# Designed miniproteins, single chains, continued (2), part 38

Each design is a single chain, and the fold is of that chain. pLDDT is the mean over its residues in the fold that is shown.

## One batch from the design tools (miniprotein)

Design m5292
Fold by ESMFold2-Fast:
Structure m5292 (fold): chain A 59 residues (1-59)
Amino acid sequence: ASPEQESEAKKLLSEGENFFKQGNYDAAANAFEKAKQLCPNNSDLAYVAESWIKSCNAV
């Protein structure tokens, strides 16, 4: 992914983390899914996003 896409994905990860801390797991999962979609070829970022999505589904 481009540096701009990675930057946007990191912002979405931060936004999702904030929603998760607020107990808004649906909004958190949506933000993490968007981050994953922006950087599907970045395995590290995709793994982080997927781990957060699984955490949202576990609560």
Scores: mean pLDDT 77

Design m5293
Fold by ESMFold2-Fast:
Structure m5293 (fold): chain A 65 residues (1-65)
Amino acid sequence: SAAAQLAGAATIAGVAAAEAKELRAKAAEAYRQDKEKGAILEQQAQHNEALYAEAQARAAALAAA
């Protein structure tokens, strides 16, 4: 059902957003000690931010249908 798809998309979006926020904070701290480790965490944060944007777009499309 559309409701189940919306719930699934919202869950994915929430997890990705929370993970990206946490990784951004860790990346900022890591950059002070190890630039390579900081860069890896930043890259992971960017990946989760992209997943969040995709999930948000999908949720919006399902809500509009």
Scores: mean pLDDT 78

Design m5294
Fold by ESMFold2-Fast:
Structure m5294 (fold): chain A 108 residues (1-108)
Amino acid sequence: IPPLSPEEAARLRANMDALLEEAEKLAEQGFTDKKSISQSATKLTSAGILFITLENTGSLTPAQRRDFLTRVARINALLSEASKHHNLPAADTNQQNADRWRALVAQL
């Protein structure tokens, strides 16, 4: 697979970072607004798709990869705790996702 142009890589990284920041804010809001939990999960999924594209094209530094994986793990942990607070069945799934991303960070 040919590498992305520097301009394409920069656009995808900026979009990924923006989605990740939105997901973090929504996850924090999830304790007071139940709807923010599902909105955060949607933004996190979108950020993950961009991460896979950047990873597969070699467009991420080790530091950028570690930052993304660390933040994704934190967001999933917040979503798990918010889901528990509202007695939602998603709490276990969000915890499993947090554990998976923490394991990936440990393998870097």
Scores: mean pLDDT 80

Design m5295
Fold by ESMFold2-Fast:
Structure m5295 (fold): chain A 84 residues (1-84)
Amino acid sequence: SFQDLQQRILERVRSLSLEEQEQLFSALFSVGSDTLTPLSSRRSLGVLYDFGLISEEEYQQLMQASDSQLVQLTEQVLRILGEK
């Protein structure tokens, strides 16, 4: 399910080193992920893929997700990064 995939991605983000989390935050901010729009949230998927946090198969699955689901995923990723 989307919830299971989201949870796995969030766990991978939490497992990153502080340096990797800072690099990820910078990259997400550069694509406007903090604006939490559907467009910026879809751009966030490319960043997650480039960082190795999602597979090509998971990327393709997420591209079919609803706008609200992608915004929720992006918000949760940023929340984790903001906890550090």
Scores: mean pLDDT 85

Design m5296
Fold by ESMFold2-Fast:
Structure m5296 (fold): chain A 66 residues (1-66)
Amino acid sequence: GEAAVKGAREAARAGGPAAEPGARRALEYHQKGDGIGGSRGAAEAAARNPAATPAAGRMGQLSWQD
């Protein structure tokens, strides 16, 4: 959980406003899917916001448990 939240915040910081919607969507899916939705959210965010693609990939490599 916490590693995913940190990853999403880092993505928002790195990409600025363009990446924030993607990071927010990933967090929303994480909460909704108990972590499983987090990886789907990151993939979907990348598809709808290509600017977040590199950050989404990084998030997907993070453990949902620290």
Scores: mean pLDDT 54

Design m5297
Fold by ESMFold2-Fast:
Structure m5297 (fold): chain A 76 residues (1-76)
Amino acid sequence: MIILEGYDVEEVAEKLSKSPLVGSVRVIGPNEIEVAPSTGFISHDQLVGLVREVVPDAEITSEEKDGKVTITVKKK
């Protein structure tokens, strides 16, 4: 799950969907997207790396809870 503040959610979702590691991206809220892997799973570090590639100037914070990864992205 990825939470975006100050970014166009649809633009970020489209850029992430072009990654070979990403199978699908769903916009599930006005500032929230869900990413599904193309090859069974995507690691925490791989997902953070993909987000940083799309928004390199953002403040990116990641949290893992109960086997779920949440990434929060904020525009500075």
Scores: mean pLDDT 76

Design m5298
Fold by ESMFold2-Fast:
Structure m5298 (fold): chain A 61 residues (1-61)
Amino acid sequence: MEETLTLTSPADAGPLLALQKAGARFEIVSLTPTSVTFRVTHRAPEEVIEKAKKEYEELKK
């Protein structure tokens, strides 16, 4: 499974580190002065990915 994530603040790095521990691969797709967009390739089942995203969504609230 593949998706894109945009990082605009160092605080957004926490979710990226958790996905990296789950075996995700990261590739820079675009770079601007205020943001970096990564392409993330997951190695886990979709259910595990969705659960992780839900946890990050709660933290970002």
Scores: mean pLDDT 66

Design m5299
Fold by ESMFold2-Fast:
Structure m5299 (fold): chain A 68 residues (1-68)
Amino acid sequence: SSDLEALLAALRGLRAELADDPEAVAHLEAAIAAVETILANPDLSDDERQALLQRLGDHLQAVYDLRA
C-alpha cells in the first residue's frame, strides 16, 4: 500500500505538471482513479486488482506515448 500511496502522490504531481495538456490530464485522472480504487478496496479479488493495475498501466503508457 505504501508503494501505491507514493505512486498516487507522484501521479497527482505529474497531473499538475501537465495541466496544460488536456489529453494527458484525462489519462492521468483515469490512472489516479485506478490507484485510488485499489487503495480504498483492500478486499479486491486478485482478478479485480489485476484489471485495475492493467488499466493503470494502459493510461500511463498513453501519457508516455503522448510525450515521446
Scores: mean pLDDT 87

Design m5300
Fold by ESMFold2-Fast:
Structure m5300 (fold): chain A 73 residues (1-73)
Amino acid sequence: MNEKEIELAIAIMGGDAEKAVELAEEIDPRNAAGLRLAGLGAARHGRLEEAREALTRAAELGDERARSELEEL
């Protein structure tokens, strides 16, 4: 597991949505799974606008799970 992937996991668990999105984009700008995890982390911590933005980007990349999560927000 890459150091940045570990930092991403820590940011998601800590609710730092901004850092999680930044790290996911640095790892792979087309990493739909990373963007989905960042969005889910934001939603869990009540940061709904940040969650919508991250999940929308993941859904645009073809992540069906992100699309479903957006419908629940």
Scores: mean pLDDT 73

Design m5301
Fold by ESMFold2-Fast:
Structure m5301 (fold): chain A 68 residues (1-68)
Amino acid sequence: SRTDRVLADLDATYRLLKELVERGEISVEEAIAILRAYADTQLATLSPEDAARFRAHVDRLLAELEKL
C-alpha cells in the first residue's frame, strides 16, 4: 500500500540520518529537523487513520534520534 511505502521510506530516511549523526556529519538537531520536514510532506498525503499510525512511528524515531 501507499502507507507501507511511506513507512518504509521513513525508516530508510531515519537510518541514513542516524548514520550521519553517528559519523559526526550532521547534528542531532539537524537530523530531527530533516525527519520532521520529510514527515510533514507525507502526512498531507495520507488518510486520517494512516496519518495517526504514521505520526506515532515518526514520534518513536524522533525519540531515538534524541538519544544520540
Scores: mean pLDDT 85

Design m5302
Fold by ESMFold2-Fast:
Structure m5302 (fold): chain A 71 residues (1-71)
Amino acid sequence: MSAAAVVRALRALGPEGADRVVTRALALGGMSGEEAQAVGRAAMGEISARELERAVSPAALDAVARSIEEA
């Protein structure tokens, strides 16, 4: 999944759905608390997908993408 696709999916899930995805991605490992904060801000519309892509590792983005696919 691209960063843009991840952000679109999180925003479509709404705040509660996005929170569940972020919590699951943290539990899978590969994502720091700082990266989780950036993902949450992107889900809330506070930062763009491009800003998220610069703020998080590919491993963190992959963990979020997998958590969306398993939801």
Scores: mean pLDDT 81

Design m5303
Fold by ESMFold2-Fast:
Structure m5303 (fold): chain A 82 residues (1-82)
Amino acid sequence: SWTLVGEKEEGDIRVKVYESSDGKTYLVVVEKDGETLEITVDLDGSSTYKLNGKPISEEEAAEKFPKGLKLAAELLFEVLNA
């Protein structure tokens, strides 16, 4: 199961961070213009990206959601250092 541990909004961008029950994985959800980007972050350093449920590259995510990824990184940093 996932627990909501952080939420942040800037303009038309909404970011939520969920923590796995074992505390080892985070799900970051970025919403903008009706699109949903999901980032699964492993504390051991791997990240995977899905746009509207479809796998995409980190490069494609950065091109489409530069502000969303910045906000997500800021929120995840705050959560990890709480």
Scores: mean pLDDT 83

Design m5304
Fold by ESMFold2-Fast:
Parts: C-alpha cells; structure tokens; sequence
Structure m5304 (fold): chain A 66 residues (1-66)
C-alpha cells in the first residue's frame, strides 16, 4: 500500500502542532495555517506538506462524520 507518512522531524512536528492548535481555534485558523505551511512546501519542504495533508484529511473525515 502507499506510504503517506512523513518523517518525524522537528520541522514536521512543529507543523503538526500548528495545525492541531488551529483546529482548536476553528476552521478559519486551520485554513490560515494550512496555507502557510503549503507555501513552505512549495519552497522545498515537502515533508511538511505531506504531514499537513495527512492530518487535514483525518480532520476532514472526522468533521464529515460529525
């Protein structure tokens, strides 16, 4: 099966923490953080983008279920 997991580095960990904090603040904050991290990924930080996409997909699934 495909391996969507990003390596657990300080940068990826920090990105995940930002997304998690944004979820607590609400969907608007989550979009801001996701956009910011996506721009960092365009600069070459693909591991951050992968981690954010994985987390956001999980959150969207939870939101749709709720």
Amino acid sequence: MAAPAAPDTPAVREARERVRAAVEAGPEALEEVAREIEEEAKAGNLNKALAVQELMAELRREEEAA
Scores: mean pLDDT 66

Design m5305
Fold by ESMFold2-Fast:
Structure m5305 (fold): chain A 60 residues (1-60)
Amino acid sequence: ALRPLFVVDADGNLRRTQVPADASREEIIAAAERASGGRVVALQEVTLLGEPAYVALVEA
């Protein structure tokens, strides 16, 4: 199973990707950095339509 990962950069651009449901915090951070080319400065778990999802904030 996959969970949504939303990656927001300093300019307010939003990228949507996915991580495995059993992904570690380290794996989620790596996925966000690969998707953006930036560095993760904050990561939060959120609830989207009753399911867990992640939001990562990245610096350019």
Scores: mean pLDDT 84

Design m5306
Fold by ESMFold2-Fast:
Structure m5306 (fold): chain A 90 residues (1-90)
Amino acid sequence: TEPKKVEEILAEIPPVEAADLAAAESDTERELIRLSAEVHTLVLELIASGRGQAAIERAKEIVRRIATGDLSDEERIALLREAAATLRAA
């Protein structure tokens, strides 16, 4: 089975937008934006290296859960840290 296109992966892991950074007023919001950017960057690095497909799929699951779940900011930070750690271990 062919891997999902980069465009599909990126749609599930949103990049940092200038508007999101401008709207961030708290340290918690800045940490969420920073971690989202880190996950996005790590996914792109793994795609470029041709490895870590299982880690990418796990990170997508975590990001989807954050996007669709009624989670606290602290829970979102914890999940994004897990995603980043999974991607770094790949």
Scores: mean pLDDT 70

Design m5307
Fold by ESMFold2-Fast:
Structure m5307 (fold): chain A 100 residues (1-100)
Amino acid sequence: LKPEEKVVLAPDVDKVAEKLGITREQAENLQKAYVEKKNATEIAKALGLKIDKPIPESKGVDYLLEMIEKGEITGERAKRILELKKKWDYFNDLIAGKAP
């Protein structure tokens, strides 16, 4: 399983940064987090979000969605978590080759 041989100098990082409205450094950190299999708590920290308790690695951001559904996370914090989920899903699709 080898992807198409594309020599890219980092245009995907700049594209991710532009699409997600984050800095290039944050986009590089997201790519590194994906490669290193970092959990959603570390990704939230990279995006400048504070998480009250560790997110189980097996559940990723789905754990945070459960907390919102239970009403344990509300208001602006819930909005930030939904934004993180949307950005993380887009990033995963981008890395998996499902998004441009």
Scores: mean pLDDT 56

Design m5308
Fold by ESMFold2-Fast:
Structure m5308 (fold): chain A 59 residues (1-59)
Amino acid sequence: MEELLEKVKKAIDEGKDYIDISELLEQTPPEELAQMLKEIEKKFNIKVSISGGKLIIYK
């Protein structure tokens, strides 16, 4: 979780619209993944979605 939060923060700071999370998707249960996404949205006040192994960041 902490590494994912750091990657999201870096992506936002750099003006990127996505990060690659393919490995995380392969190893993380759906319920845990859903909780992680909610924590990211709440912490950064953003919306996110998953498409093709990428976490898409909406401003």
Scores: mean pLDDT 79

Design m5309
Fold by ESMFold2-Fast:
Structure m5309 (fold): chain A 93 residues (1-93)
Amino acid sequence: ELAERGIELAEEGARLGREGKTIEQAIEAADLVVEGARLLAESGVLPEHVAGSYGGMALLGAGVGKAINDGEAGARSVSRSAENLVREAREAL
């Protein structure tokens, strides 16, 4: 199901965000959250603007990490956005 895949991708983004140390890992984690959010919106579990806002927050977190040259801080920010997305999606199911 699309919703289950969306949650799985967001959970993988959260995991990579918790473990990530580099800017590249923060960006990869954010990309997973964006794709997870897209699938959750497409599945109808979350409104498009709500899912998109969590994906946007993940991208912003990775971008800030890159701007301050702190990949770990960026990754942790992405992880928080991903965990919030997963929680909200599971509550909506």
Scores: mean pLDDT 88

Design m5310
Fold by ESMFold2-Fast:
Structure m5310 (fold): chain A 74 residues (1-74)
Amino acid sequence: SEVEEWKKFIEEYLKKKGIKATPAAIDAMARLAVELGLTKEQVEEAIDRAAKLGNGVLTPAAVGFALAPEIEAR
């Protein structure tokens, strides 16, 4: 599943950066990456933006905010 591949990538990136995430946030980010056809670089940048908003924690709300430019461009 493309969503499962994105979840694995996101989990590996979060571990590399020391960012904490809820399972719901990882699921939301993976689904949006598939739906919007995002690149790995765009997802990494979105995670970095979302983590700054959450003080190092990735939440579903922060995911939506961080991906707003990509959603609006579509």
Scores: mean pLDDT 77

Design m5311
Fold by ESMFold2-Fast:
Structure m5311 (fold): chain A 90 residues (1-90)
Amino acid sequence: MEAELERLEREVEREVEELAANAPTVEALLRGQARTLTHEELRRLVEARLEALRVYLELLRREGEGPEARERAAARAREVLAARLAALEA
């Protein structure tokens, strides 16, 4: 089971990297917040991504790692990331 968990963790990390590659688009969804981040904002962005990663992993453990489950987990992770970023603006 640990080998499967590590495999899922690496799969999730790859998915999160793809999500992060589209971070400017996500920031744009927050009404043009796509700009140069300060050191503090960058740190908080990393923390938000880790939270999204945790949620993604938990969903995969719950629903399995089929294509549909992975897509749903990724969608939820994107929601969590967006919500965390929005909270940092408040």
Scores: mean pLDDT 63

Design m5312
Fold by ESMFold2-Fast:
Structure m5312 (fold): chain A 120 residues (1-120)
Amino acid sequence: MMEEIKRLIEEGRTEEAVKLLEEELKKYESKPDKYELSSELLFEFFLALVEYVAGKKVDIEEIFPNIKDAKSFAEGLLNDEKLEGTDITVRQVLKSLLIEAGVSEELAERFIELAVEVLS
């Protein structure tokens, strides 16, 4: 799954990657391990977006010191936590990355709402 999503992002087909990710997250809704599965998938997607927008591999902890793993990312996204030392929230960063990667504002907002719902 993630290999296909990463390929779509690298090819500039980020809206297709988002739609594929939405379908996968919906499948997790009925699973007892939905939080674990969703947090891991969303974090891997976030890393792929950051690397695509930056045009290089990045140390995520150097850019976002309070986002170091799937759990911290999921908690930050669910609670709309501010990034350390800034007024920018995790949801705002994800939305900005999606838009920069070519995703429409409407699709970006819908995706973030779904991500928060599956983590709740």
Scores: mean pLDDT 81

Design m5313
Fold by ESMFold2-Fast:
Structure m5313 (fold): chain A 72 residues (1-72)
Amino acid sequence: VKPLSDEEVEAWWEENKEKYFETYKKMSDEQKKELQGKLQEVAARYEAGELSLGEAGGEVIAIIEEAVKKVG
């Protein structure tokens, strides 16, 4: 998959930020901890040089989208 540009990441965030904040408010402490853990794993893999910046960005977006889908 082609790495996302800064404009593509910004466009995704602008489109999804209201849904994300509403979802985050509805999340349990366990769901928030799971989300944080997944995001930290992506960050750790990026810092270890296992992921490019674009790959890390794509994985973060996918993690957030899955969390939104699970909460409704």
Scores: mean pLDDT 75

Design m5314
Fold by ESMFold2-Fast:
Structure m5314 (fold): chain A 91 residues (1-91)
Amino acid sequence: MEFAEKVERVLELLLELAELAGSAEDVALVRAAIEQMKEGSLEDGVKPLLEAAAASSNPLLSATLREVAELLRQGKVDEAIALLEERIAAL
């Protein structure tokens, strides 16, 4: 319950970062990845984030998607939120 709410917060922050730092194509990639993650298990769901990272031409977004995917794979959802909030605040 708390974990699911925190994962939803991570997805919201990823979309916000893409909207602030990325192109329209980057926003579309992140939205598609979020939709795929909501359909699968958490472990299977991080695959769409890695695919979006590989497809993005934005180095900051690509690196952030990979780092968030690794943190979520490890169950470190609070660290993923903190990373995203830090990156957004630095923009």
Scores: mean pLDDT 80

Design m5315
Fold by ESMFold2-Fast:
Structure m5315 (fold): chain A 61 residues (1-61)
Amino acid sequence: SEAIKAALAQGEKLREQITAEMDPEKGQRLGSGAQTLITSEASLAAVRQKREEKARQAALE
C-alpha cells in the first residue's frame, strides 16, 4: 500500500511538471508526448483489466 501511495505521489509530481512546462505551442509537441504517455498508461491499465476479466471468465468456466 505504501509503495502504491509513493507511486501515485510520483505520478502527481510528473503531472505537475508537465503542466508547468505546458505552453500552447509547446503543448502541441509535449502534448503528443504526454498524451502518448498517458494513453500508454491507460492502455496498460486496460490490458491489466482485460487480463483480470479473462481470469474471472476462466474461473467462471
Scores: mean pLDDT 61

Design m5316
Fold by ESMFold2-Fast:
Structure m5316 (fold): chain A 68 residues (1-68)
Amino acid sequence: DNRSVVVTVKEKLTAEDVENKLKGSLDHPNASRIRVEVVDEAKNTFRVYLPGFDDAMAERAKEIISSP
């Protein structure tokens, strides 16, 4: 399962910062498999891959990275 979400972050973060924020905030066995891809660097827009996440955990991940 290669579930992915696109998010824009209000703070100036790198893809690595977004990935580390999620891995640090989520207590999930697949947290180490989270991957982040830059979609628009100037706008801080990223595609986040959430392999093996259920719907509730995917929504939680979106909330974490979309918050300021």
Scores: mean pLDDT 74

Design m5317
Fold by ESMFold2-Fast:
Structure m5317 (fold): chain A 82 residues (1-82)
Amino acid sequence: GPKEGIEKAIEVLEKALEKETDPLVKEQLKAVIEALKKLDPNDKEEIEYFIGILEDLVEKETNPLLKDALSEAVKILKESLK
């Protein structure tokens, strides 16, 4: 469900954070992780809105590690809403 999806998305981003060395990319990953932690798993509309924000970030991101991690988080969150 949505709670497990949020937890899994956080795990993916935390693993990316461990591998990243760029301080700006680390701060971006931390910001996304903290935003995910604040999501209400019972608010499907809030989760769908946040997925839209992450998809926009994926389109604009040029760092391949961050882009891949954000893309996987989006996929996990979308699957959790089915």
Scores: mean pLDDT 85

Design m5318
Fold by ESMFold2-Fast:
Structure m5318 (fold): chain A 79 residues (1-79)
Amino acid sequence: MARLVGRQIRLAALADTDPEAAAEEIVRLRKEGISEEDLRDLLRSLGFTDEQIDRWFNLSEEEQRAFLTEWLERLRAKR
């Protein structure tokens, strides 16, 4: 729990400064075996909808990076 909250704060800061680096970190966390629930909570904390998260889980690793980068850039611009 505490480690996940710290990770959310760090990733939110990365998403604001470097969306590509934030996208790579999220894909790395999935590859390293973070639980699906923890990863879903992390994506929700970054502003993703449940529909976007469900779509993202069905993508390849390269498509997951591209999707996250584009949507994090859009979310950053909306802030």
Scores: mean pLDDT 76

Design m5319
Fold by ESMFold2-Fast:
Structure m5319 (fold): chain A 68 residues (1-68)
Amino acid sequence: SPINAAIMEMTKMQLRGMGLVEEELLKARLSTNPAEKQAHLARAAQIRSDMDQRIQQMNDQINQLLRS
């Protein structure tokens, strides 16, 4: 169903986003350079922000499908 397809895509996007955030946090943790550490932390925050916006858009799409 279109709803199940949308939920599947949202789940895949959440898992990929979580992996990217964890990768950046690990790079920050392993960095000995304060500037590089800060850059990785900033990248992790940006990825989270971008994912939150995409999840919101997909939830809106699912809600529209539920109204149909």
Scores: mean pLDDT 86

Design m5320
Fold by ESMFold2-Fast:
Structure m5320 (fold): chain A 78 residues (1-78)
Amino acid sequence: SQEELLAGLERYVEEFKKWARENLPEEVAKKVEELLERLMELAKQYIADPNNQEVLEEIDRLLEEIGELIREAAEELA
């Protein structure tokens, strides 16, 4: 169900925010948290209108940005 999918996504986002706060530099954790909040807003929009290609493209870009921030932080820790 849509409610079940949203609950799962919200749980994932909360766990990820916690992980970021515990494992990433404060500046990076804040940026990741902001991007995850934007991701939740876009996910809700996409679920409401799955034919909205613009929202889907924004989600893809946002996921790429989150991935790059984590990758850069991981390289700094290595």
Scores: mean pLDDT 81

Design m5321
Fold by ESMFold2-Fast:
Structure m5321 (fold): chain A 103 residues (1-103)
Amino acid sequence: SEALLAEAEALIRRAEELLRRAKELLKRVNSLKNPSIKAVNLAIGAALTAIGALTTAEIARRGLKSGTMSEENVRRLLREARRAIEGAEELIERAEKEIEKSE
């Protein structure tokens, strides 16, 4: 459906933005006088989780466009992508908090 395609494209954009933010956090941690290993690990975790969300949403979009994937399977993948996006956002917030402690 057009609604599922729009949702997949929105999740792709959201995952790309989270990946950008995670990369910026990694750069910020590397510029600190006393960088926290915990902050580095959280930022890396956020980047990997965002990549996972991006990949899952892209698979769903491609399957929907090709007509080779059922709507049920597309909805399942989009739910997985949404959960991964939420996880990446949480990891970013935790990384930002650790950076503030290390400033």
Scores: mean pLDDT 89

Design m5322
Fold by ESMFold2-Fast:
Formats: C-alpha cells, sequence, structure tokens
Structure m5322 (fold): chain A 110 residues (1-110)
C-alpha cells in the first residue's frame, strides 16, 4: 500500500464555484486515483466533481488546483468538500489511502 498524505485548502468561494487546492505527498512510488466530491451538509449523497490519475515518486509532492461548479440548488447552502486518494489494486479495486475534507458556506446567488 502506498503511504500518502493529503491536504485540502479552500482558496475561493463564489455563489457558482468553489476553488480548492489539493496537496498530495507520497512516501512511496505509485499511481494514485484522486477524487474530489461535494455534498450538502447532512446529505447522504456525494457528487463526484473531479477525478484524476497522478503518478508520484517517493518523496514527491503534487499540487492540484480544482474548480468545483456549484449548481443552483446548492447555492446559499453549507457544503462539505472531500478529497479521496486511492490506490488501484491488481483486480481494479479502489483502496483508500488518504482523505481530507472541508466545510464551505456558499453565498446565495444575487
Amino acid sequence: MIRVRVRLEVTEVTPDSIKVKVTIHAEDDGELLVEVEVREAGSPEWRLVDQRTVKLKAGETRTLDVTIPVPPELQGKTLEVRVRVYQIDENGNKILVAEAGAVVEVPPAP
């Protein structure tokens, strides 16, 4: 299993978008699947908003800038944003190796 640290920073919030910076540090060589998801706070359903494959060497740090569109039904609400980092095994299974999250208050549309 790849040893990985992840950090999620919210850099900008508008009624129609949330910008986040995802920082990934790998302690082992490997290929990782990075998924960014959003939900309304308290909702059981997560929406996948970004998915990327990144290849890292031991000791490497990678920064990803992600823009999350906010649909009209989520404007003015409290949202939860998470990043999940997976290693894919030989059978194609996702193995969660790191996660981070943030709570964001989205302003209402004018």
Scores: mean pLDDT 86

Design m5323
Fold by ESMFold2-Fast:
Structure m5323 (fold): chain A 60 residues (1-60)
Amino acid sequence: KEVFDIDGDGKLTDEEKLRFKAFDVDGNGTLNEKERKVLEDVLAGKIQTWEEYEKALKEL
């Protein structure tokens, strides 16, 4: 784990899970293709901040 927070700290945390639940308004309990792609980018380390996450989601 990192010793100190990195500049631009704002990594997805508990807020991420709340947002995913809110975006699952389809009632299917599943992420749509846009959310899935963004999640994959987060897991790959391409998106590590909440700001980047929102921008990527809205661009799709």
Scores: mean pLDDT 56

Design m5324
Fold by ESMFold2-Fast:
Structure m5324 (fold): chain A 62 residues (1-62)
Amino acid sequence: SPLEETLRRGQELLHDPRASPEERRRVGQILDELIQALAAGDERAKQAAIARLRELEERLRA
């Protein structure tokens, strides 16, 4: 599922040697926001967290 893929990518980013400590902290914050949005049923917050994680992933691959 797209959600399962997003969580997997987040875990990969936490272990990416190219990521700075601050970027890893940011990934952790986004994953926490995603989990909170899922618990609350907040679809807008969920989509926002997914989009932010994708932007961070793209920056690390650039």
Scores: mean pLDDT 79

Design m5325
Fold by ESMFold2-Fast:
Structure m5325 (fold): chain A 96 residues (1-96)
Amino acid sequence: MSEEEREMIRKIGEALNKKDYEKFRELLIEAARRGLRNATAYGLTMALLVARLIEDEELRREALEALARAAEAVDAGDLEAFEEALEKAAELLEKA
């Protein structure tokens, strides 16, 4: 794994630990735009685990759906759809 990948994973983990979902969103968009596949996958996986811990059933469902759309978009190379889905996911995670 490259040093760039490791540094981005570290920053993403720090943002999630601080519950700074706005910073998390910014970092994950940067990772995807830079083609940092491992950092992007790590961020989406960690966000999905956080979303699964949301106590409100409707909010949890909406957050998981937004993250699923983000994963589908980045897999398709659709960075615009990825950014839109991730913005929605971050808003929902902040409300939890």
Scores: mean pLDDT 87

Design m5326
Fold by ESMFold2-Fast:
Structure m5326 (fold): chain A 85 residues (1-85)
Amino acid sequence: LVIRPSRLGKNEVVVVRLDRPVEVTGDKIPAELAEAIFQYTNAVPGERLIIIRVGENKYAIFSGEFDVSKIPSSFEVLGTFTYEA
């Protein structure tokens, strides 16, 4: 059995830019943001991700193991989400 590891390290961050701002409601990742995560991070379905808004259409994606207390209070923490297929 080969377990495929997450491509995001505990202290790694990937910043993605979308064509337009997306509204994050509830515990679901919007489709446009999920597509960007798939394209740029290669996160696996079921992985926990911390998502932070760093601009109107810019988002920082962290591993769910990242220490959120290290995130500056000036950034909007949208939450911790399960990446779905």
Scores: mean pLDDT 70

Design m5327
Fold by ESMFold2-Fast:
Structure m5327 (fold): chain A 89 residues (1-89)
Amino acid sequence: MKLSRDFWGIVEKVGEVEVDGETLPVYKLVSNDGKEIYIASKDLKVGDVILEVNGKPASELYNLKVGDRVTLTVLRNGKKVEVDAVIVG
């Protein structure tokens, strides 16, 4: 039986936040074990899967704080994309 790997997915847009005078969409990130984080980025899309955070494994998301600015490597339609984001919750 195939075991699920630990990963973080963008599941929904939950709102918007103003960061440094720019309005950014806020997305809910959920791990396969039910952990939740809220992240603001204009470059994220629902269905993105987080592979890396600042070039480190996605488990680094557990060590982040509100206000942290990060570069995410996401999987989108079979391609790796880098996006900039801010942790908001």
Scores: mean pLDDT 77

